# Designs tried in a protein design run: designed miniproteins, single chains, continued (2). Part 7

Each design is a single chain, and the fold is of that chain. pLDDT is the mean over its residues in the fold that is shown.

## One batch from the design tools (miniprotein)

Design m4228
Fold by ESMFold2-Fast:
Structure m4228 (fold): chain A 89 residues (1-89)
Amino acid sequence: MEETAKLAATAAALAGAAAEAPEVSEEKVKELEAKAEELMKKLTEEQREYAKKAREHAAKAARALVVEGDEEAAREHAKKAEEYIEKAI
């Protein structure tokens, strides 16, 4: 159960980061997002909320790093994504 929650939250974070990365194809982003949503359906409402927060912060971290060039903001958002992944388990 805990492994499934961690995998789902991690997959959600990965999908969020990929969506903001210009090198990742739109088709691959949609595939990752679909797989993350499928895994998230197996979570409790509370765990799903944490997985969504992990996705949001991972997306912000990727955007800060690859679009804005702000390494400090990227580190802060990446740390928040990691915290929410841990809270999902």
Scores: mean pLDDT 80

Design m4229
Fold by ESMFold2-Fast:
Structure m4229 (fold): chain A 61 residues (1-61)
Amino acid sequence: MLEEAKKYLEEGKKALENGDYDRAIQLFKKAIELAPKGSPLYVEAQSLLFEAERKKRKAEK
């Protein structure tokens, strides 16, 4: 599960970089579900999810 969470985090970062905010949001949510609570991976995934959601909201005014 930890390696899968890391893969979802990396794919989410790629989606975010490409401007695919919906895909990034889904991938970061999956990483959060699979990562141990309180781990650096969990915290990073939450921060990136928040960033992706913010960027999507600004783009969809």
Scores: mean pLDDT 81

Design m4230
Fold by ESMFold2-Fast:
Structure m4230 (fold): chain A 65 residues (1-65)
Amino acid sequence: SDEEELEELRERAIEAARKYLESKDPEERQRYTERLVEVLEETRAKFGVEVTNEVLLEIHRELEK
């Protein structure tokens, strides 16, 4: 369902952002940056700008823990 797909994209985005912050290796950080961009572009293409902004806000909240 669209809800399950959005939840998966959201979790993937949060995980990529978290891994970026935890990474010591510049090459590993670049890979997680690329993954985050891919997930956000997929979210935008499928669900639109407003939903993508909601995902960005959730990433921000999760990283402030």
Scores: mean pLDDT 84

Design m4231
Fold by ESMFold2-Fast:
Structure m4231 (fold): chain A 55 residues (1-55)
Amino acid sequence: GSAAATGAAAEGAGLARAAGGDPEQAKRMHSERTRELGAGDPERAGAVGGQLGAL
């Protein structure tokens, strides 16, 4: 991907790797984690992605 998508892609890549590179399983894990973090709080998801991008 491009540099602009790198931050979001890094978070997705982490989940995909944890799921064994299976996008379907990564989607389930992401959905579950989003619920744990508060599905109605996109700001928190952005903060996590931004912090990963800062690494």
Scores: mean pLDDT 56

Design m4232
Fold by ESMFold2-Fast:
Structure m4232 (fold): chain A 55 residues (1-55)
Amino acid sequence: MSVAELIAELQRLHDELAALLEEARKNGEMDNPEVQARLRELGERGSRVLAQALA
C-alpha cells in the first residue's frame, strides 16, 4: 500500500467515525449496542489497514 493510499483509507475511516459519533451524540444513542458494534468494527478496520501498510 502506498503512503497516499494509506492516508486516503485512514481519512475515510476518520470521516465515518466522526459522522457516526456526531449522529449518536445528537440522538442520545451513545449507549446503543449497534453504535458500539459499529465503533468496534471501525477500530478493527483501522488496525487492519495499518497492519497491511506495515507488511
Scores: mean pLDDT 78

Design m4233
Fold by ESMFold2-Fast:
Structure m4233 (fold): chain A 92 residues (1-92)
Amino acid sequence: SAADLRARFDALAARIRALIAQLRALLAAPDPDLARIDALMVELSRLEVELQAVVAQLAPLLSPAERAALGERVRELIAEIAGLTLERLLLL
């Protein structure tokens, strides 16, 4: 159902945000644990793929206004993930 897909989206978004917070803390450390950072970034990539699958199933069930709001939430998460990827690359 649309309600089940919304609940799954919210759970995935919350998990992604928790990983983003962990990664930001690890990247801010004076001696960053690169192995732990890289492992969490792999997990983040897996959750991003799962989020895309849920969005693809959910979007056709939504009104245009609800779809626009969902798109905004997805864009915000993608932007945060891209920022973390850049921060990790700059540690090389």
Scores: mean pLDDT 89

Design m4234
Fold by ESMFold2-Fast:
Structure m4234 (fold): chain A 61 residues (1-61)
Amino acid sequence: TDAIEQLRRSARLLARQVAEGRVSPEGALEALRQVGDVLGVPQSEKDRILEELRRRIEEAA
């Protein structure tokens, strides 16, 4: 399984949870960092996907 694609799926799920008011933006970003670390995603790709999550949250606000 592609670790990068798994992290992207996690980012989409977390963005939805933030939009629903279930998780804070800060909590979602921390959770995504932890998932990326566990999956062994390279730092450059983690940073890119974290930025995608930030943008999704900002667009939904």
Scores: mean pLDDT 82

Design m4235
Fold by ESMFold2-Fast:
Structure m4235 (fold): chain A 65 residues (1-65)
Amino acid sequence: MVPELTAADDAELAELYYKLGEIYFEQGNYEQAIVLYEQALALDPDFERAKKNLAEAKEKLKEKE
């Protein structure tokens, strides 16, 4: 679906998902961290910090395979 307008609340929700993802990342739950970072990016596709942390979480999870 195409977003028409990104409100401040969407950016704030993306930041919240990003921070929650960081908590799971710190706990070593990379699978949940990835889900939360992807949710942040679904709300704000240009969220560079979430993109960076998502890539890092995926690398951490990749090491388990």
Scores: mean pLDDT 76

Design m4236
Fold by ESMFold2-Fast:
Structure m4236 (fold): chain A 61 residues (1-61)
Amino acid sequence: REEELAARVQAALERIPEAARLTVDSFKADGIEVDDADIERIVRAGKNGTPGGLEAAYAAA
């Protein structure tokens, strides 16, 4: 059903940002600057199933 797919996509989107936030925090601790636009890009890359955090997300995008 479309409703089931929509719910799954919504849940994945909510979970992906959490993983992205953890990765961003790690990079900030390492001295890497990140903007809101970068976070959006990471979330989008995560939607494509790209693991590995900020750097991997950038490479995928």
Scores: mean pLDDT 55

Design m4237
Fold by ESMFold2-Fast:
Structure m4237 (fold): chain A 78 residues (1-78)
Amino acid sequence: MSARERRREEALRLLEQLAAAHAAGDREAMAAHARELAKLFLEAGLSEDEVAATLQRIADLLAAGDLEGARALVAEAV
């Protein structure tokens, strides 16, 4: 498995955990999963500003109930 494939699978797994925490209103779990997702984006070569923008867009998509859009964004970012 390539490093990119490993990051993509792990990022999508973290996104599902983040979405579940969001649905449950678990702010501590949301923050923990968002931090781990941010680490994967940095490993993928995103700048800190790009990571912050990507996490904000993920939060907006989850708030809108657009899990498919969030998955597409995460897969593209890693």
Scores: mean pLDDT 86

Design m4238
Fold by ESMFold2-Fast:
Structure m4238 (fold): chain A 80 residues (1-80)
Amino acid sequence: AEDYYQEGLLLMRLKKYEEAIEYFEKAIEEDPNYASAYYFLGLALEKLGKLEEAIEYYEKALEIDPNFEPARERLEELKK
């Protein structure tokens, strides 16, 4: 999970959002309770203009960790 997550973060930094999504999905497959991976998957989808899908992943991050402030902030912004 961690190795896939770190690769996803590197791809986010390189602005390779579609490839980053693949690695965050792999991280989630290994650890379904990886709130940060759900958040960054949502962020990558948001960067690609897939706002409805991004919202679903931010909501999932908050289901896993209700105190995950970055996911709450993104949901408040996108649902206004």
Scores: mean pLDDT 85

Design m4239
Fold by ESMFold2-Fast:
Structure m4239 (fold): chain A 57 residues (1-57)
Amino acid sequence: SLKEAQELLKKGEEKAKQGNYDEAIELYDSAAELAKEVDPKLAKKAKELKEKVEKEK
């Protein structure tokens, strides 16, 4: 659901802030997957955040 995707995105951001990049990547990937059919903009944001974290790793 959209709400679950939003919560996963928020948790991913918190993990990235803590330096837990692997967990952040997994959470962003899950958020993108849940959002892809219901909110393409949120799915795109999650994918962009995942790419940013992967580059910092």
Scores: mean pLDDT 81

Design m4240
Fold by ESMFold2-Fast:
Structure m4240 (fold): chain A 71 residues (1-71)
Amino acid sequence: ARERVEELAREAARLVAAVKAASKNLEEALANHREDAERAQELAEEALRLAREAGDEEALRRALEIIGAAQ
């Protein structure tokens, strides 16, 4: 369970980072921002559920931070 939470959290973090990096082209960056932000949110929410079930405080904190960054 913990490894799955970490995998989802890492994937969500990559998507958030890619969204932030795409700020230079306004129109294309906005389209990518919405799509990638939605994916990151979904992955982070799934990681949150798994982290709560596993009682993994570190994974829970990471998932919450990613959700905050995606919003």
Scores: mean pLDDT 65

Design m4241
Fold by ESMFold2-Fast:
Structure m4241 (fold): chain A 90 residues (1-90)
Amino acid sequence: SLPDYKQLAADLLTALGDVFLKKGRYDEAIKAYEEAIKLDPNNADAWIGLGRAYYKKGEYEKAIEYFEKALSIDPNNEEARKLLEEVKKK
């Protein structure tokens, strides 16, 4: 079968978003994660990254929505669950 290039591209964009997030470049991280989600809306890691970026910006309502979206895709995702608990304490 042909490789799923969209899923690979989404994974690479998610990794790029993580690099921007680590550097504190939150708007660039958001853009990278949004492009990843456009290619693969089931990429739970991209939704987690988007939630983390909004959390770092203090936009807690958006962070909650994106972590809940990640958990709807991957209910056993420990990172998303822990981050959702963290943001709900704010």
Scores: mean pLDDT 88

Design m4242
Fold by ESMFold2-Fast:
Structure m4242 (fold): chain A 83 residues (1-83)
Amino acid sequence: SLSEEELEREILESLALMIAAIVRSTAEVASHEELMEAVERLAEIKKQLPESEVVKEALREVAEIARERGAEEAAELAEKAVA
């Protein structure tokens, strides 16, 4: 069975993947505010799992989408959160 710590990691990584999937599916129509909100949620997950490659990849994907959409503040926040 999964430990409490392993379960927390799985839940947080699943949330990060879900956020990235929503941003990907709505990339063409999402507002700059919605993109910023997604990045802020991913950044909070990253604080809980600083070494998670799943969370880092989700942040990189959302940063690229934000940059393409001209949401420069969201892209910058996501890029900083990857480190």
Scores: mean pLDDT 88

Design m4243
Fold by ESMFold2-Fast:
Structure m4243 (fold): chain A 73 residues (1-73)
Amino acid sequence: EPAENVAEAAKIAVEDGHDPETVARMVGVALRTLGASDEEVQEARDKVLAAGNDPEKVAEIAREYAQRVLERR
């Protein structure tokens, strides 16, 4: 499922030691692929940066935004 795939990928990136900026960029690219607007991508990116190195929080944010984008399809 796309939202769960984005959340899992984001969690793995944090656990693999990627910095918050890199994880935020990865989440942004995934959300754009699902059809997110630039505004949604920036909002999600800012929240991922604020969550820092917490894999559970980053996964939750990624899932939330991916679900919002998919609900609009």
Scores: mean pLDDT 83

Design m4244
Fold by ESMFold2-Fast:
Structure m4244 (fold): chain A 59 residues (1-59)
Amino acid sequence: GLSELEERIEKLEEEIKRLEEEVKKNPEDEELRLRLEIAEGVLDLVKAVLNLLKKKEAE
């Protein structure tokens, strides 16, 4: 349900914040940067799905 997606968004935002700090400490680590980019992409997709579901419930 919506609560599960909202919880997933919160966890992804926390992971992104952690990865951003790790990238700042290790700017040469290409794997960390790639992981950050993937996490940001997943967050965008989950937010798009949540917005679609919210519109469906408002109808």
Scores: mean pLDDT 80

Design m4245
Fold by ESMFold2-Fast:
Structure m4245 (fold): chain A 66 residues (1-66)
Amino acid sequence: ASTEELAGANKLAREVRDKLLALGVDEDDADLAAASVARLHLQEGKTEVSVEEALALAKERRAALA
């Protein structure tokens, strides 16, 4: 990924993280969701991710770390 693509991924991840934190989601879960969203942007070209989808990705990531 280019520096520009990384900046785009970081922006999307920060927006999702901020929304999740505003909803009272735990910081660790918000961070996992943000990381998953950044990965989807960089690897699959996803430009938009809902907060519900982001939370589902955080749960999936937690399961994968078990």
Scores: mean pLDDT 75

Design m4246
Fold by ESMFold2-Fast:
Structure m4246 (fold): chain A 60 residues (1-60)
Amino acid sequence: SREEELELTKELFRLLAETTEKIVEVRREGKEKGWSEEEIEKRIEEIVKEHKKKVEELLK
């Protein structure tokens, strides 16, 4: 139903916001600690993988 679609959309946006905040935090912490761009990208890749898995579970 349209109601269920709206609730799912809200949850997806909430999840995206949380994931975006984690990525911003990793980039900030990485720069502060002097991590290489490769190290920062690897950590972001893991966050993105976790996000995709959570999205797939919400859509099932």
Scores: mean pLDDT 85

Design m4247
Fold by ESMFold2-Fast:
Structure m4247 (fold): chain A 96 residues (1-96)
Amino acid sequence: SEAERLVAALRDGVETLKRLVDQGAPKEEIEAALENVIARAEYLLEHFLDQLTPEQLREVVAALDEAIEISKKLGLDETVERLQALRDRVRAALEA
């Protein structure tokens, strides 16, 4: 499904982010990868939130948690707040 493809794309975005951090990439490249993760999550939640299974919602939470931890370590406070807001939306859907 399209939702399944977008969940995979979000996970791939986080894996790219982790690789860039591990390789010591410039902050600008890491921030661009974080913006890509946020954009993928926002699109997924805006268009497909009601179509996601509980398992897929848990995968999205896990991906967002990894991006949050990286953002915290880099001192990107506004990025942390944006990612936490997305995480809260996914969590609300899981608890509904």
Scores: mean pLDDT 90

Design m4248
Fold by ESMFold2-Fast:
Structure m4248 (fold): chain A 74 residues (1-74)
Amino acid sequence: SKMLEAEIDLALARMIISVLKLSIERGKVDEEEAKKLIERARKLIERAREHLPEEAEELEKELEEVEKEIEEAL
């Protein structure tokens, strides 16, 4: 099911965002790893957008906020 694949992609993106937020809270941000995780989350969100556009848009906004926090921390 394409819908199930989209749900899995968004669940993985949420997990990545949670890991990034935890890294910020702990003051243990690795620039290279953070950039790779952001890229992976963005690709997952974009892939899910066709089937879950509203949830994808919400996660993209969360990812953008986390990306800004990481850039400010580095």
Scores: mean pLDDT 86

Design m4249
Fold by ESMFold2-Fast:
Structure m4249 (fold): chain A 82 residues (1-82)
Amino acid sequence: SLDEAIELLDKAIQSVKEGKVDEAKRYALEAIRKVSELPDKKTALKVSALLFEAIVQLDLGDYDGAIRSLEAAKKLLEEAKK
């Protein structure tokens, strides 16, 4: 569901802030899996792209960039709920 994907993104953002990079990547990947099941394929594609960008940013040590990408993905999911 959208709520489950949003919760996973909140956990990913918190994990980045705590320096738990591998945990943050796991939550982002789980969120991609949840989002892939959404009927709105346009939102699913956009959110997945932002989440893959966040994972790349985490691998590069760009934690501020990763948080921005995760927050942008979360905003798209929250807008899809309205």
Scores: mean pLDDT 87

Design m4250
Fold by ESMFold2-Fast:
Structure m4250 (fold): chain A 67 residues (1-67)
Amino acid sequence: MAKELLEKGKKAFEEGDYETAIEYYEKAIELDPNNVEALAYLGAAYFKLGDDEKAKAYFEAAAKAAG
């Protein structure tokens, strides 16, 4: 379930394991491609890793999914 993947991703994010957080958030969007929360957290995790281009792309995707 996408919610469980989001919770695992959030835990990894809180622990500073942004790479593991990205893995869980990517799995969440595989199940629900328009999951605004998963897309937003992917943007945040990439931003923490210094990947500003991917961060921007996922934040834009989250905004579009939100309407």
Scores: mean pLDDT 83

Design m4251
Fold by ESMFold2-Fast:
Structure m4251 (fold): chain A 58 residues (1-58)
Amino acid sequence: MPSEEELVEGAVKLAKSMLAAGVPADRALRAVEQLLRREQVPEAVRKRVLEAIRKVTA
């Protein structure tokens, strides 16, 4: 299992990759959220990941 920091970093990387491919920010955010829910990531960690992605799309 990746650490919480590795998971945040990987999710941000994935979101940046989607944005670079022309995926809208809201769609990239939803895709990451779906992945985290599927992996049963705790709500606190999930919120941290989504916040990090919002900061890179601002």
Scores: mean pLDDT 77

Design m4252
Fold by ESMFold2-Fast:
Structure m4252 (fold): chain A 72 residues (1-72)
Amino acid sequence: MQKELEELDKKAKELGEEIKASKDEKKKKELLKEGYELAIKAAELALPTLSPEEQAEAEAAIEKLKEKIKEL
């Protein structure tokens, strides 16, 4: 798990740099969507390691990220 989370963090950092470098609004939105999807994946991977209260908060955060993707 920790290694998978580290790999997701590296990908998120790379996407962040691509978003900053992008001058194309369409490409920027595509990269933002990928970033939100990575954040959801990281939260899902962390769920089994969290307390029940933290799991509920993480699930709520995942739903908010899904809504952000729908707005793109």
Scores: mean pLDDT 78

Design m4253
Fold by ESMFold2-Fast:
Structure m4253 (fold): chain A 86 residues (1-86)
Amino acid sequence: MIIKEAEEVKKKAEEKKNEEAVYYAELAIHYAELGLEAGAYTNIGKAYFLLGEYEKAVEYYEKALEINPNLEEAKKNLEEAKKKLE
């Protein structure tokens, strides 16, 4: 369930005291509660990116783009995350 995945990244962000990652994880929970799955996955990806978890960031941006391929923010952030893995 997307809400549980967003809660998991929020917990990791809180443990690492990364306030920006916590913010995006909370946005992901909000989007998931609204049934906006592509937005939820985009924000989970952003939170993982901010935590340095680039492989997970790629995974979640790709999930967002499978639902909505026109998400320009997810496309841009996916490219940035992939560059971190090179």
Scores: mean pLDDT 88

Design m4254
Fold by ESMFold2-Fast:
Structure m4254 (fold): chain A 77 residues (1-77)
Amino acid sequence: DEVVREITEILRRAGLSEERAEGLARAIARLSQVPGTDKEILKSAALTGIRRLKPDMPLEEREKVAEEVAEIAAKAR
């Protein structure tokens, strides 16, 4: 899945491990397929996931990474 791969690459670049990045990427990709899910919901989910998996990440970086993830997931539909 290209979407899962692209999101995983972004999250790995942001410092998440391969396993955690892929897990979150798959969760976000699955959420993007749910009817009524928009980019803001995807961004919120990504922010929550990153906060849980890498709580030491600065807020500004977390916001940017979450936005990139949400944009890729939203464009896959």
Scores: mean pLDDT 84

Design m4255
Fold by ESMFold2-Fast:
Structure m4255 (fold): chain A 95 residues (1-95)
Amino acid sequence: MDEEILELLDKYEKLVEASDLPTRQKNLDLSLIDAVRSFVERKPEMDAEEARLRAELAANPTPQVRSRLLAIDIVRKLFDGFIEYFKKKVEEFEK
């Protein structure tokens, strides 16, 4: 799963670098790719935290635990959105 995402990012990075896009646009897209790579690297930590928080929620539910789980859910949804964006961009470049 994570390997497939990293392969997608590497592929899109090469397409952006080889493209005729303006320098500013290339820099923005490359920065976005780097940000998403950072999320992939931190995924094991986030998965471990979510598992711990879900166990805590089952044993002793608190507003703090619920709020943290909601924050993790939002971050995961944003990550999924960026992956779909990169997939569409790669498809557009390859046609």
Scores: mean pLDDT 81

Design m4256
Fold by ESMFold2-Fast:
Structure m4256 (fold): chain A 86 residues (1-86)
Amino acid sequence: SEEEKLKQELARELTAAHILVIGAEWALDNPAFSPEEARQLIAGAREEVAKAQELAKKNPEYRDEIEKDVARIQARVDDLEARLAA
């Protein structure tokens, strides 16, 4: 169904954002990786979040659930950016 396809697309974008955030956290905890590599992963996570937000805006029935997931990802991104600034 079109609804199922939309849910799969939203889940894919949010899952991609989560994977990128985990990757950035690992990069910051590993001296073999540069801060620039962590920044690239964070930038990718923000792009995936933006895609999910745009789909949610066009489909308001999913907005509340997506906004909660986005808020959790944004909090982790903000923490990572604070760590990079320190």
Scores: mean pLDDT 82

Design m4257
Fold by ESMFold2-Fast:
Structure m4257 (fold): chain A 74 residues (1-74)
Amino acid sequence: AEELLKKGREAYKNGDYETAIEYFEQAIKEALEKGDYVLAARAYGLLAQVYEDMGKTEEALELFRKAEELGQKA
């Protein structure tokens, strides 16, 4: 799961938002399956940042709220 976050961040830095979204979504799924709420919260936060940079502010806000909720469970 940490490796997926690294790959997502690399794609994001390269401006490949679609690939970054795919890796962060995979990281979220894997983290939640393992009960790793800390990693899931990080992945949601990174995904939200990608959406914010794409100009999708409302979607980004929703993802940030999910990161906050999961952070409270960790």
Scores: mean pLDDT 83

Design m4258
Fold by ESMFold2-Fast:
Structure m4258 (fold): chain A 70 residues (1-70)
Amino acid sequence: SVREGLEKSVEAVIKKAEALAKEGKTEEAIKLLEEAIKQLEEGAKKFPELKEALEEAKKRLEEEKKKIEA
């Protein structure tokens, strides 16, 4: 399903961002998260029925971004 695909994509992005941050590639990790957040925002506009799942995913990515920026 679209939701399952979204969940896998979010998990993959978080893992990649965490790995990049651990290696000191903070800027690259932030860019990855920002691009993913933008895609989720566009998805929520096009598919209101998925808004709740997309907003939860976006919140997770925003939390990871804050941790990396801190």
Scores: mean pLDDT 80

Design m4259
Fold by ESMFold2-Fast:
Structure m4259 (fold): chain A 66 residues (1-66)
Amino acid sequence: DELKKKVAELKKKMEESDSDEEILEIAKEIYEALKESSDPETLEDMKKHIERLEEVLKTKKKSEPL
């Protein structure tokens, strides 16, 4: 209950963020919140999402440093 509310709040902050770095930070916070309470499938999905964000940041820096 509280966990779902916290995750929803963090997801809203991600949607309002203009920075890929900030979005990645929030995604990691969601992962930490879920780490103790969620099943392995939910944790894997979140971990994959974080990995995708890290790859996007890596590619963005390489292609458009502006």
Scores: mean pLDDT 72

Design m4261
Fold by ESMFold2-Fast:
Structure m4261 (fold): chain A 60 residues (1-60)
Amino acid sequence: SLEEFIKELKEFIEKETDPSVQAEMKRLLKELEENKDDPFLFNVLKIAAGGLKFAYEKMK
């Protein structure tokens, strides 16, 4: 769900030790929260945030 994804992203940000990765993910979280009422833009941002999270997890 939308709420579950936002919660998971917040938890990822809190556990992230790289300040540049943390800052980028915080920016995406803000965009997601601001665009909750736009289903198309929300889904695009959700895919982008999920992709970045996956990529950063693979880099470690």
Scores: mean pLDDT 74

Design m4262
Fold by ESMFold2-Fast:
Structure m4262 (fold): chain A 70 residues (1-70)
Amino acid sequence: SSLKETEEYLKILIEKYEKFAKVSTPEELKKQTKEAIEQLKELKKTLSEEEQKLVDKTIEEIKKLTEKLS
């Protein structure tokens, strides 16, 4: 996979997460955050070093969004 495809995928994922966060309960948001982070960690195992850094930034962004809304 190309770096650009990974960047696009992660951007869309964050946008979907932000939309979900606006309509979810704190409990639902925490559950979805845990599931999303686990999925991203699995994806990270198949990616290049540069793409892994993008995944790490995305995980941190998701964590920060959850903390602000919880």
Scores: mean pLDDT 80

Design m4263
Fold by ESMFold2-Fast:
Structure m4263 (fold): chain A 83 residues (1-83)
Amino acid sequence: DLAALRAITPRERQVADLIAAGLSQRQIAKVLGISQSTVSRHVRRLLEATGAADAEELGRLYIRALLKRGVGMPLTPVEAGLV
């Protein structure tokens, strides 16, 4: 479950936060200043670690985890930064 997210790298965590914000892999690449291939590799590792079927499900699982912790808003930094 979401305990697997504790084992991820800081960069993978950033990618998970941006996916939870609803960003596409292309948008994540622009925000983080990395290539789409790098984003795709991070997404693949996150999907393998969490068991999510796709990036959208990964985002939903991540938000669900944050909500379970009693937070009303996940406060993904990219939401404040993009517009």
Scores: mean pLDDT 68

Design m4264
Fold by ESMFold2-Fast:
Structure m4264 (fold): chain A 67 residues (1-67)
Amino acid sequence: SAEELREEAVRLLQESGMSEETARRAVEGALTLLREGMPEHAVIGLLQRSGASEETARRVVELLRRI
């Protein structure tokens, strides 16, 4: 489900060192950018500015594209 994919994305960001609050905000920001048709590099950039590694950011984008 969309909710399960969001929760998995939040967990991945938390495992990379983000707080739950920061991770949830980052996931919602990424979803908004994807919904607006922003290019992948812009979404990855948002996640990296929030504290994710490039590898984690790419994995999160892959999960969120399935929503």
Scores: mean pLDDT 86

